# Ledger of designs, part 44: designed miniproteins, single chains, continued (2)

Each design is a single chain, and the fold is of that chain. pLDDT is the mean over its residues in the fold that is shown.

## One batch from the design tools (miniprotein)

Design m5507
Fold by ESMFold2-Fast:
Structure m5507 (fold): chain A 83 residues (1-83)
Amino acid sequence: SAAEIGAHLREGLAAFERDLKGLERAFKEGKVSKEEALEGLEVGLGQLAQLRAYAEQHAPELLPEIDRLEARLERLRKEIEEE
């Protein structure tokens, strides 16, 4: 159902946000290089693009959450690139 699809996507987006926060922490703690962190963010952008395409068809109410995560990822990318 649409409700089940929406719930599953919300869980996936929550997991994505946890991974993004984990990457930020790992970079700040020196556990990953700048290059590794930027590669991780590029993979993340690809994942969000796929989630967006799916949400546009099945759960458009989740598009604002995807926009928020994209904005957060872009802010983190700029912070990493500045170092």
Scores: mean pLDDT 86

Design m5508
Fold by ESMFold2-Fast:
Structure m5508 (fold): chain A 81 residues (1-81)
Amino acid sequence: GSEEVLRLMNEALALGVPFERVVELAAEISAVAAGLPREDKSAAIVAGLRAFVEALRAGESFEAARARGIATARETVDRLR
């Protein structure tokens, strides 16, 4: 839920991502999940942000990590529909 989203955003900040970019990405991932019930929307957002943080930890660029996060959120949305 909300606590997991905040934890993942804080992990991205700790990895050197600017605050504004973390907020923008979280909003973009949330928009991908906008049509889902609250529980499913939360699951898709968490999955996307987790994939993003894991890609950054693996040494991927911000743009590659962003693409993975968005793709993971979209796949999660498609499975929940």
Scores: mean pLDDT 83

Design m5509
Fold by ESMFold2-Fast:
Structure m5509 (fold): chain A 77 residues (1-77)
Amino acid sequence: SLEQQLLQQALEQGKELLKKADEEAKKKVEEGMERAKKLYEEGDYTKGSGEAIRGVGDGVDLRLKAKQEVKKLLEKI
């Protein structure tokens, strides 16, 4: 049916959005860890830990936004 075709297209779009968000989230975690490593080498353990936590948080935010967009796509069908 047309409704089944629209649902399949939305699921495919949603899968790509989640994949892109996961890839971007991994980059944010990696960037945070690299900033943390540099600060640890400088002896700034408190700031280093903060940058690692920030990277993880940025990644979580990207994944949550992608999930919200997928939900919107599916709710319009």
Scores: mean pLDDT 87

Design m5510
Fold by ESMFold2-Fast:
Order: sequence, then structure tokens, then C-alpha cells
Structure m5510 (fold): chain A 91 residues (1-91)
Amino acid sequence: SSSKLQGIRRSLDFMRTVPEEYLTPAQRELLKAYEALEQGKPDEAVEHLEKAYELDPSYTEEYLLLAQEILKKFPDSEKAKEFKKKLEEKL
């Protein structure tokens, strides 16, 4: 939902104000995914989301929401489509 998406965006925006040494490895990869998305690099964004998922799968719903945002901005991204499908099978 839009409410959940706004929640993760606020969390990501807050996390980018935190010194890197206080972030978990999964949070660092999630921030890199968000930054890659903002830079117009969908494949890099998906690669960082895949790493975040491997490091901490407990945030699968949040990873799915960000993968959906990548696809909304870059609908032809096969990598994002495949990752979204993989996450949906884990929910």
C-alpha cells in the first residue's frame, strides 16, 4: 500500500543520516539499492536488494515494496521482475 511505501521511504531517508558504522550490513545494502534507484540504475538497485535479502530476509515485504518501485520507474527491468517474483514466493 502507499502507506507502507511511505513508511519504508521515511526509514531509508532516516538511515542515510546515520553514520555507516552504525548500520547493519543489510541496511547498508538497502541504502545502496535506494541510492542506485535514485541515480536511475535499476540493475544495480536490484543487485543491492538481492544482497540485503541474503544478509537479512526478515524484511522481505520491504524489499518487495522497493522492487515494485524499481519496476514502476523502470518497467522493462527483467532483473527487477525476476527478483519481485522470487520475493512474492517467499511471503
Scores: mean pLDDT 83

Design m5511
Fold by ESMFold2-Fast:
Formats: sequence, structure tokens, C-alpha cells
Structure m5511 (fold): chain A 94 residues (1-94)
Amino acid sequence: SSLLEELERLVEEALEFARKYASEEEVKKIEELAKQLREAIERGDLETAANYALAIASELQYLAKKLDEEARKEALRIVRGLVRVVNELERLAR
């Protein structure tokens, strides 16, 4: 699925972003959410995968509040991408 490929790309972008700007504890939290998301995709549980993608987006949105303008724009770009893919997956699952 092109949407699942885009979701995986956005999750990797979120992890790279977190490793650059977040604390070690925040990185570990996002890594655990990404792991749970990937396991949900492997099981075909798209609802659970969507929930974990939104959790990752929320963590990045929170992180963005502490960052300079350029880093904040990048975080919000990833957040918008994750939300868009989730909305599209939820639309297709209904």
C-alpha cells in the first residue's frame, strides 16, 4: 500500500527528528510507539496503527513548542503528514 509506505517514511522522519532534538527519554518513548505501530501494521490492525501514528504526532507537536522556528516547522510538517495519512487510512477502513 502506498499509504502504508508513506506512513513508514513519516515514522522514520519522526524518529530522525526526535533523535536530533528530543531528550533520550523522549526518543525512547517515540521509538516504542514506532515499534508498536509497525507490529500493528504487520498484524493488519490498521486502527491500532493509526492510534500509534497519532500518538507519535502528539509527541512531536509537544516537542515543537520547545524548538526554534525552523525545527518547529519541520516537526509540524511531519505531524501534518502523519495526521493526513491516518485520516486517509481511517476513511478507507470504513
Scores: mean pLDDT 88

Design m5512
Fold by ESMFold2-Fast:
Structure m5512 (fold): chain A 69 residues (1-69)
Amino acid sequence: KVEEVKENQLKLAIDTIKNLIENSTASLEQIKAAVDRIIEATRQAFGDEYAEKVRKYAEKILKEKEEKL
């Protein structure tokens, strides 16, 4: 039902961010800007709680990528 739809969309947002961070040839600054855009879209669609979950996940992956640079 509604909760299942929200979970599926949250997984899609997380997968998109993971793919962007891991496979993008863009600069780190460009990747951060794209991630911020996805987080804002998540907030507008699902509210602050889901946006915060996506943000924390993105921060962990970005930090790992920065440590490898």
Scores: mean pLDDT 75

Design m5513
Fold by ESMFold2-Fast:
Structure m5513 (fold): chain A 65 residues (1-65)
Amino acid sequence: SGQEVEVTALEDNAVLFSDGSVLPKGAVIRGVLLSEHSDGFAVIRDLDTGQLALVDTSKAKITPV
C-alpha cells in the first residue's frame, strides 16, 4: 500500500509516464506514491490511467491527500 498523493507539474518535464508521455506544466494528477528516492525522484501510479509515472521532485509538487 502507498500514500495517496496529488502531483502538480511545475515544469513540462516534471512527470514522465511509462508510455513516454509527459504531464503538461500546470496539470495535476492523483496517484499512489510507490517509492521516493533520495536523489529527487518519486514513482507514482496514476489513479485514472493505472500507468506508472516518474516524478522529478525538484520540478513537481507532491502533496498527501
Scores: mean pLDDT 84

Design m5514
Fold by ESMFold2-Fast:
Structure m5514 (fold): chain A 81 residues (1-81)
Amino acid sequence: MPSEEEILKGALELMKSFALKSKSVEEFELQAQQLLAYLRKEGVSEEVLEKLEAFAKEVIDLLRKEGLNEEKINEIAEKFK
């Protein structure tokens, strides 16, 4: 079983990929919600899920305010490690 740190790191990288490839905020939000639902079903801890939900929210807020900015998305991801 992967460690909580490995799950968090992998999920953050996957969410970053979703943000960079998504054509809309709504597409990113849907992909992030689907990933979170999958992780919750697999029994990932509430601590990891809360960090991922907070990351997704900050990315959604960034995309709505400024649009796609890879540097700022990376800064947000580092904050949630």
Scores: mean pLDDT 81

Design m5515
Fold by ESMFold2-Fast:
Structure m5515 (fold): chain A 93 residues (1-93)
Amino acid sequence: LSEEQLREAEITMQIMGLSVALTLPVEDPEKESEYLERLAEQVRKLGEKYNLPELFKASELLREASEYLRRGDIEKAREKVREALELAVKALE
């Protein structure tokens, strides 16, 4: 695989994780906020690895989403995850 193909594959895996976070009901806000924090760290590391500023911003939005989810603001959390997803998709361009 080329470096470009590996980059696209790794970012696509994170996009899949973000899509799941947007579509599933919030059953345990504490565990789901931990899931968003793990996604944020993975996305941040990809931003560092491939020097993609969009992924650093996406990571920050995912941390904000985690905080909103802990406060019970599911709507705001989903808005932040959607914005992060849009930035991750842009990073594939």
Scores: mean pLDDT 81

Design m5516
Fold by ESMFold2-Fast:
Structure m5516 (fold): chain A 92 residues (1-92)
Amino acid sequence: ARVEAAGPGLARITGLTGKVEVGDSVILRDANGVPLAGGTVVEGSDTEAIVKVLGLRRPLRPGERVTAIVLDGDGNVKAEAEAVVTSPVEAG
């Protein structure tokens, strides 16, 4: 899976294994499980999400490993992927 910039304050996550819908919540964690960012899905598909990035603790750097967790409105995990950052990601 990959995380890349998709525009100001937006990240694209590809290679997800599960349904992703507009309005789902996303949590990004680093390789040690530390929360890096939250966000909301603004576009979703079977394998891809575009996320409005909120509360980013630090910029994400290319080559960095993160875990992306997608939650439904009830807080249930819908999709999870280990991902590599392929472009810098900044908060909106």
Scores: mean pLDDT 77

Design m5517
Fold by ESMFold2-Fast:
Structure m5517 (fold): chain A 93 residues (1-93)
Amino acid sequence: DVDHEEEFGRLMDRLLGKQIELEMAIQTDPAKVPEAQAAVDATFARLRAVGAQMSPEKAARVMQKIDALEATIKAELDQVRAQVEEARASGAP
């Protein structure tokens, strides 16, 4: 699983970059949000595909980690979106 673990690591680094781009798009350029969201979604799909190719024990652990991370990122992004919506609705910075 060394090759799959290396690819997984590279995809995790890519995911962090794509999450930052999406958070910036939500705050600064709503027109870029669909593209940034698609990039995050595509990276999660690739992480799951790579994880599924690992040994059964490793795959189970990796899938649990991916599910937990996706839920965490979704919650953080939902909070950012709510704050932006509230600020625009109230006229506050």
Scores: mean pLDDT 82

Design m5518
Fold by ESMFold2-Fast:
Formats: C-alpha cells, sequence, structure tokens
Structure m5518 (fold): chain A 67 residues (1-67)
C-alpha cells in the first residue's frame, strides 16, 4: 500500500538523518520527511508544490556550496 511505502521511506530517511553530519544534507533529508508527512496526511496540492520548490532551491544551494 502507499502508506507502507511512505512509512518505509520515512524509516530510511530517519536513519540517514541520524548518520548525516552535514547541515545542508540534513536539511534535504528533513525536507523529504516533511513531504512524506504531507502525502500521508493528504495535504493540499499547494503545500506539496511548495515543498517541491523548496527542494529545488536546496539542490541549487548544495551544488553552489560544493564549489
Amino acid sequence: SMEEKIAAVREKLRKLLEETKDELERRAIELQLRGNEALLSGAPQEEIEALEEEGRKLEEELKEKEK
């Protein structure tokens, strides 16, 4: 089921967050967790789109900071 898939992804993300020391990588994992929670709660499409936009901006920051 979709709930089981989301729960499995959340568990993997929480484990990654515990093992991740980098602040920007932690922010990326936290954003993915927020997205999964939004999907589980049936959040409005507008909220999901906002989380996707935050994800894109964070990816750009990660690429820029690597330089």
Scores: mean pLDDT 76

Design m5519
Fold by ESMFold2-Fast:
Parts: structure tokens; sequence; C-alpha cells
Structure m5519 (fold): chain A 75 residues (1-75)
């Protein structure tokens, strides 16, 4: 789900300096039938990672979910 993708993006982004977060965001969007740009996937992943760093994985999930929704709406 978008929330689960945001949690994973936040956690993996924190652990790997954003690279893992970007990859999980890209996969989540592709699973939803949206082909993101690298910048879109990176932005979602880094946003989720930043949220996770501030308030833990649920904050990362929320920020990631908002980012994924915005990319989907533009598709």
Amino acid sequence: SVIEAGELAGTKGYESGGKGGMEWARQALEDLGVKPTEDEAYGVGMGAAGGAQEHGPLSGAFTGAIGLRDVIEKA
C-alpha cells in the first residue's frame, strides 16, 4: 500500500542515505501503474526519510503517502 511504501521508504532512506527510500518509492509507484521520473521517486523517498528522522516511521509513512499521491495525481 501507499502507507506501507512510505514506511519502507522512510526506513530504507534513513539507513542508506536516501537511495533505499528512492528505490522503494519508485517500486510503489510502478506497482500502482505509474512510471515516475527519477526526481519524483527521489523526492518521495527523501521526504519519507526526513519525516522518519523527525518523528519515526509513521511520520515517514505519512510524508511518503502524500508524495506518492501527488505523483499519482499528475500521471
Scores: mean pLDDT 66

Design m5520
Fold by ESMFold2-Fast:
Structure m5520 (fold): chain A 92 residues (1-92)
Amino acid sequence: SHMTILRIIGLLLRAMGLKLDYEGKDPEVVKIYQEIIDAGLELLTAKTKEEIEKALKRLEEALEKAKKLGDEETVKIAEGLIEAGKELLKEM
């Protein structure tokens, strides 16, 4: 749905902003945000079920890394993108 796409865009903009805030401070956090951004962009450009599933797998891997770091904001962004991606998958 258009609302699901707008939610993905909003979460991606949030992730991009937080990545900039951590630039030069926490390379581990910056790397996780980049992985989230890349996978979220793959959700936006996905044309097939398989492409959505691939992006979701990458987001789930980034979520586990975020949980290990204890970064609650990164966890929430990754979880939100995973939820939105699962909604896109149900629409196919």
Scores: mean pLDDT 85

Design m5521
Fold by ESMFold2-Fast:
Structure m5521 (fold): chain A 100 residues (1-100)
Amino acid sequence: MDEEVERRREEVLRLAREILAAIEAGEPDERIERLLERIVEVLKPMAELAREEGNPRAGELVELVLQAIARAAAEMEAAGNDDEREAARLFAQHLVELLE
């Protein structure tokens, strides 16, 4: 069970770094959206494992992702910015920092 959570944590971290690299390289918004969708698919089983089985490591991973979303949303609100690409960049940046 812990190996599955760790594997998914590493995959989320890898996807977050890939989002940052794609944004820096000027890749299309559709590419960024697909990477974000992949993070959601990786996390779906973790949210269920935390809820149904009370797995603390799965719960911690979900909490860290929610914290990254909250930090990105707070920065966007403070800046008066509604740019989805910048929101994705901030989310990925905070996700890398929280998962390392």
Scores: mean pLDDT 84

Design m5522
Fold by ESMFold2-Fast:
Structure m5522 (fold): chain A 105 residues (1-105)
Amino acid sequence: KEKVEKARKLLDEGIRLYNEGRYEDAVKKFEEAVKLFEEALGKDHPMVADAYVHLAEAYKKLGETEKAKEYVDEAIRRAQANLATHPIAARYILEKAEKVLKEIE
């Protein structure tokens, strides 16, 4: 669907910006991707949880520890809800989120 394709492109752009050290720009792209994924797929979809992990990583780099923790905790909650329906995606997201959580706690 058009919204999913746009959200995926925004997520990829955010990852590129993150890798370049442009964390504030990455946050903007990840926030836009979350909004479009939620609108197209619903809040409980694994793609929303994945985008939340990316937001947590970017906020951690910006020193926004409280925001990073909020996003990673929400990513874990949403990924766990998907273990039965999307087990491969959910396990991958949980692994990434747990790594981020250990770095900010």
Scores: mean pLDDT 85

Design m5523
Fold by ESMFold2-Fast:
Formats: sequence, structure tokens, C-alpha cells
Structure m5523 (fold): chain A 58 residues (1-58)
Amino acid sequence: MPTPMQQRLDMSRQLRQQGDQNDVPSSVVDSYLDDVMSQPTVQDAQSTADRYLRQMNS
């Protein structure tokens, strides 16, 4: 199992990559990252990241 730190780093990379692919401004992606990283649990962070990933792909 990856560590909580590795999971959060993977989420950060995924959000930045998806933002870049969908021409989302870096400032907007940074706000998404702040929201994801502020979540108290990895499960909450993952749910928040998944929501933003869906938003960027829509």
C-alpha cells in the first residue's frame, strides 16, 4: 500500500497533469490542490481530487 504522503503526491501530479491537458490556468489548479491537501484524511482528499478531475474533463 502506498503511504498517505505518496498518495497525496500522486493526487497533486494527476491534478497538475489534467489541468495542463485541459488548459486550466495554474492558479485554478493551485486552488484545487490547496483544497485537496487541506482535507484531513486521504479518503477525503481522493474524493475531492476525483471531483475536480471530473470537472476538468467535462
Scores: mean pLDDT 79

Design m5524
Fold by ESMFold2-Fast:
Structure m5524 (fold): chain A 92 residues (1-92)
Amino acid sequence: MPERYKKEAELLIEMTEEALENGDYMSAANYLYQMADAALKAGGKEALKEAFEQLAKRLGTSVEKVAEIYDAARESDFDRAMELLKEIAEEK
């Protein structure tokens, strides 16, 4: 059900923010990847864009940076995803 995946994506946005605040970059990268998957299942590319915009706003970063982290995680380059998340945490 799209509504179920939308709620899952919203929860994963909160979990990503919390993990980043705690310096748990590995969990943050994993939650961001799961959030993107849930958003795609909820409403395709449009829902993914909305989820990226919401996460970017919460993290104080750009949609482009969130998309770059997702691309790294999708390619199993978690070292790069974690590095990008650390940069966001340091750019207050």
Scores: mean pLDDT 84

Design m5525
Fold by ESMFold2-Fast:
Structure m5525 (fold): chain A 92 residues (1-92)
Amino acid sequence: LVGLIGKGWKEGRKIPESEVPKILADAEARAKALGIPQEVIDATANALYEGYKGLITKEQARLAAVLSLVKAATPGATEEDVLYALGIGLGM
């Protein structure tokens, strides 16, 4: 998952709408494996959805929350890396 997102990042690719459910499921599985609580994911997704209300879907908000939290839990990741993962999840 991190490799797939990193490849898309380097290639300047947006995540296609058809890939969002698969990427979201894989990202949530990875977040659980990293010990990120479901309550933190849900709270972050809700905050993003309310903050970007009318601009993103609930699924995009959840994807952005999971991708940014997984990146933040990765050793050596910078704040810029986390913000870029957030932007990819938001479809920006």
Scores: mean pLDDT 69

Design m5526
Fold by ESMFold2-Fast:
Structure m5526 (fold): chain A 110 residues (1-110)
Amino acid sequence: MKEALELHELAHRELAESENYQELAREMAEALREAGAPESVVEALEYASTLEDKEVAADLVARAIAQLVKLALEGDERAIRALRALAELARKYGLLETARAIEEAVRRAE
């Protein structure tokens, strides 16, 4: 619970500051679908990629990441794989604090 909340706040902040949040959200949705993440999480990221409201898009992406962290901590292997892909994409787009927080959540889930 605490890790997911802290990651949500961090991801929201970095995404709201990002110029490429729509491209990142789209690539995240694609990576999550390939990893077998819940369809509701994939759909939230696809929707976020279409939004011009940066704050709303950032909140949706942050909530999706937080939900995957909760699933990973409960032992969902697909959520762990999805989070690894998200950490790579976050790093690629310069969300370095978000990437580090996701990597730490994955380490705790393993």
Scores: mean pLDDT 83

Design m5527
Fold by ESMFold2-Fast:
Structure m5527 (fold): chain A 74 residues (1-74)
Amino acid sequence: SDEERVSALVLEFVALAQAALAATTDPAVQAELRRLLVEAGRLAEDWGAGRISLAEFQAQIAALTAQVRALAAA
């Protein structure tokens, strides 16, 4: 189902962001990672409320994932 797909993408994102948080002691990087976690939560809420489509959710969570990976590589 779409709900199961969204849940799986959120869990994957949270795991990635938490791993990045555990790997850094830089407070600026930690602040950005926490901001991205909040933004991912808002995306899930927006999808649940019918404000965004599944395709929009997938595109936006992919963009947030790319930002987490960029922060982890810096």
Scores: mean pLDDT 89

Design m5528
Fold by ESMFold2-Fast:
Structure m5528 (fold): chain A 88 residues (1-88)
Amino acid sequence: SMEEELEEEAKKLTAEVMEELKKAGGLSEKEEKEVIERMKETMEKGAKVQNNPKLLELAEKLKKAESVEEALYLYALALLTKKALEEK
């Protein structure tokens, strides 16, 4: 299904970004908090503009994210979902 394909792609993107971050020495606790906060703000604004129920649901889940990995997964899934909706 499309949802399963998007989830799989989001997992791949998240794993790639996390691997690159580890190779670069990782993020400090302050940097992690800043990245998560920026992702939450950007996604909440984007979801409101698109006014799509799936994107709004993902934005709500992202508000509860406790790690960079979780936030990246939800953010990637939202971007892929938006792209899929625009491609028909």
Scores: mean pLDDT 80

Design m5529
Fold by ESMFold2-Fast:
Structure m5529 (fold): chain A 108 residues (1-108)
Amino acid sequence: EIAEELKKLMEEIRELLLEIAELAEKLKQEELVEAFKEFAKKRGLELSEEEMEALRATTPQEFADAMRRMAETIPKGEEAFIKHATEEALEQARKALEDLKLLKEALK
């Protein structure tokens, strides 16, 4: 069932968000900025000057807190999302999982 596969992907995303939070809060602010530059480069994305300024203004603790808040919303979002599980939603979840894995690797 698509809903069951989506649930499993959302559980993996939640776990990765918590792992990313733990890695990020151990970093210095400069290291967090460098990790995001590496992530963007690997994705073929160019960060704007405004996006770079936002990253420099974000502390590792604030970023970690944001990741934990996202993880906390997943069980509630998952339950609502399972009722509308589609192949498109699965594909989007798989992309999100890959992006988070790449970000986690950049933070190591």
Scores: mean pLDDT 77

Design m5530
Fold by ESMFold2-Fast:
Structure m5530 (fold): chain A 80 residues (1-80)
Amino acid sequence: AKKEVEEIVKKIEEVSKKAIEAIKNGDFKKAMELMEKMAELVGEFLRKVEEHKVPQDFVDEAMERIGKELQKVLDAMQAA
């Protein structure tokens, strides 16, 4: 159960990295597509957390990681 949620967090981190690269390169169409994919992965994360009754400590750590990645994308958009 935890492994599935961790895998989603890793996918969010990877998609975030690609979105930031696309923003820096001026590829806003690709950046928007990657941001949409990131939003879908966040939804999947929340659904899996609820479904598998994941421990709160793990959820808090994962949410911190996700929030940090979202902030990086927002910062890249502001700098573009």
Scores: mean pLDDT 82

Design m5531
Fold by ESMFold2-Fast:
Structure m5531 (fold): chain A 104 residues (1-104)
Amino acid sequence: SVEDELRAAVEVGRDIANFLASLGIDVSALQKQIAQAEQLIQQGRYEEAIRVLEQFIRQARNLVRRALQEGKISVEEALTILTFLLAMGGLVYIARRQLERSRQ
């Protein structure tokens, strides 16, 4: 279901934020976006939740790129985070497709 895919995406997003925090990166903005997405999902506002999660993915990708350029993370750590971001993006994509099908 749309809710199940979005809840799964939120969990992956939490794992990404926790991993970045463990590397000493400020994730306060990412944590706020996850909390906002969870609230929107709870309210059944799935289109808005999808937009917030897409914004999270863009911001996390930019944060990883900057951290890599500044030498704060390794290439292997960056690839790990990007793999989780791809998984999260796939879940958001599936949720969007399911939402479109329910709008007959």
Scores: mean pLDDT 87

Design m5532
Fold by ESMFold2-Fast:
Structure m5532 (fold): chain A 56 residues (1-56)
Amino acid sequence: GPELEELERLLARAEPVLKAHAGDETLRRVAIHDLSEAFPHLRERIEARIEAILAE
């Protein structure tokens, strides 16, 4: 749906920054928190997607 498409666009834009700072637990926590505030019903997906990005 539109919210999932918006989340994936935001994650795609954030990916290079997240990867550049993969060891920054504060940045990881802030990213998950801020996205989960915007998309509370997608929190589990946000956590899984960020973990997948950082595992690459």
Scores: mean pLDDT 82

Design m5533
Fold by ESMFold2-Fast:
Structure m5533 (fold): chain A 99 residues (1-99)
Amino acid sequence: SKVDELLEKGKKAYEEGNYDEAIKLFREAVQEAAREYKKTKSPELKEKMARAMLFLGDIYEKKGEYEKALLVYQQLLDYFPDSPYREEAEKRIEELKKK
C-alpha cells in the first residue's frame, strides 16, 4: 500500500540520519493513513499512524526540537490511546518534561 511504502522509505531515511526527509515521509504516511482510515475504518491504519508518529517524535528529539517532539507524543496518546506505542510515548513525554 501507499502507506507501507511511505513508512518503509521514512524508516530508511531515519536509519541513514536523513531526518528532514524522514519527517516529510512519516508526515505523508500519517496523512495517507488518515485518508484511508476514513474510508475503510481498518484498525491496522490506526497502528500505522501511531507508529509513524512515534518515529516523528524521536526524530524531533534527535534534532533538538523538543517542543515539537512533545506535541507529537501527546497527539499519539490523545488520538491512539490503545496503540502498542502508548507506554513508549508516555516515557518519552516524562523524560522531556524533566528538563
Scores: mean pLDDT 87

Design m5534
Fold by ESMFold2-Fast:
Structure m5534 (fold): chain A 69 residues (1-69)
Amino acid sequence: MSDEEVLEEVKKARSLEEAAEILGRAAGVSPEAALAVLRWEGMSLEDLIATLEKVGAHRVAEGIRQLAG
């Protein structure tokens, strides 16, 4: 699926949870990991990283740590 197709499907989502399922499928990560990223404005960076690690998105969590440091 192209990035443009993913963005169009996300725009049609009725909730953050539905958007997270679409993004998770496209990116090959769990809906919980995608939801944590989408809700980042409501979370500390440390809490976001911890949530990503809990759902097995270790590579994404490490990437975010590197960008923040």
Scores: mean pLDDT 67

Design m5535
Fold by ESMFold2-Fast:
Structure m5535 (fold): chain A 78 residues (1-78)
Amino acid sequence: SMAERARRLVETFAETHREVPLSPESLGRGAAVMTRLSPDAGDEFIGRARDVGASDDDIAEAERARRRTLEELRKKEE
């Protein structure tokens, strides 16, 4: 499924860059890409970050970055 593929891409990215913690901005941009592949995948990606200890403030900033990135991608399609 697209959700499983998105999850695998997220895991591969995390494994490759595990020495560099994901910033809220990077987390949000990644979640936006996941949302484009599957609407539920972006929400699951953010949920997983919360499960592994991301703060409420980090999640709020990531959600803002996700919304901004989705709007940028939408405008490029016009």
Scores: mean pLDDT 70

Design m5536
Fold by ESMFold2-Fast:
Order: sequence, then structure tokens, then C-alpha cells
Structure m5536 (fold): chain A 116 residues (1-116)
Amino acid sequence: SSLEKLNNIKTLLENDPQQIAKDLVEETPQGQQLLQEIAEILKGDDETKQSLAKELTTILKKFPQVTGLLLIKLAEDFPEETKVFLPLFAKEVNKEPELKEYGTQLVTLLKTVVSN
């Protein structure tokens, strides 16, 4: 289920963010599987995408580097899904005063995805 996939992604990012960053940079099978599972959530209904946006905003506060890398890799491998998700995610990020700088970075990433 989408909820089960979302919970698994959250658990992985919270338990070992450095290993996830390495898996994404080295393009391991584990990193590719994670990106595919997120892309499947992004093809879901608006409620599921909104839940991912809220959870990923919480993870961004704790682990900004791995969250940023994850979004860059999603934009590269799943540009169509990512360009639909980024505005929803930016809206959740912009509700948090501490994350204003990341809101600007997300707009830059969205422009890159839309242009390419």
C-alpha cells in the first residue's frame, strides 16, 4: 500500500541517512529501489502525495543533505512525477519559518526540472 511504502521510506531515512545518501550517490540497487518506491507514491492520489510532502518536510528539518540529494535524484530519474510533487512539498516547507531557505532551493529545482 502507499501508506506502507511511505512508512518504510520514513524509517529508512531516519535510521541510516548516511547509508541512504551513499546508495543514492553510488546508484546502488537499494538507492534505485528507494527512488522507484517514492515515484510510485508520487503517481498516487493527492492525499498520498500530500502525506509524503508533510513527512518529507519533517525529515528535511533533521536531515537536509540526504533530503536534498533524494529530490535531485528524483528530478533526474522521475522528472514528470517530481515536477507535480515539488509545488506540494514547497507549500509544506513554506509553512515552517526555519525552512525558508529550502523553499527557495525547491523553486530553483522545479525550474530546472521544467526546463529540461
Scores: mean pLDDT 81

Design m5537
Fold by ESMFold2-Fast:
Structure m5537 (fold): chain A 62 residues (1-62)
Amino acid sequence: MEISPEEVRATLLRMGANIAIKYNDKAYAEEIIARLRALKPSLDPATQALVDATIAEIEAAL
């Protein structure tokens, strides 16, 4: 199984989203959203759906 650097980066950013929400760090959350949106076109459709869900979760929480 070949995992792209973009897939790894997206996973790490999604984990960072939980930290941003927990500490109410809006600036960090905005940075995560921007980076996830920039990566989205390079990801597979399943990971794109997870990215969309993560962005929606951040926007709903903060």
Scores: mean pLDDT 80

Design m5538
Fold by ESMFold2-Fast:
Structure m5538 (fold): chain A 66 residues (1-66)
Amino acid sequence: SMEKEKKALEIAEKADREATRHVLQGNGKAAAQALYDAADELEKLGFTEMAERLRKNAKKIEEKYG
């Protein structure tokens, strides 16, 4: 349980860092993709709520940055 939760947090934190970097570089599509990829990994690990949060953020990035 704790190990899966730690893995999930690491996936989410890495995705947030990558998405932020891509947005700052003007690549909203890559930023959104990083969040979608992480969401798929989180869903496979059973963290559906975290996955949904990342997908919602990805959609907002796509709408705002293209």
Scores: mean pLDDT 88

Design m5539
Fold by ESMFold2-Fast:
Structure m5539 (fold): chain A 93 residues (1-93)
Amino acid sequence: SSLTPESLQELQELIETLRREFSADPELLEVFERLESTLSLGDTLAAALLLAYAHRLGRVDEGIAIAERLLETPSSERPAVLNEEIQRLRAEA
């Protein structure tokens, strides 16, 4: 990654802000921690956005199902899946 230390910190702070939003749902927090350990920083931010949207919509089960699918998705295909699901949930928010 060609990211600067300042850019890395900024992304990590954004991820932490989003994590705090859905931490009220322990099931979303657990699946996010599993994703965070396997994803790139950029995909982790996208996953945090996805779970925050699922939390805002009250669609906890749907958020978990998407996260479980992401864990089984090849790393090269994860950005496309994340983008598709984020766009879908955002349209319903």
Scores: mean pLDDT 82

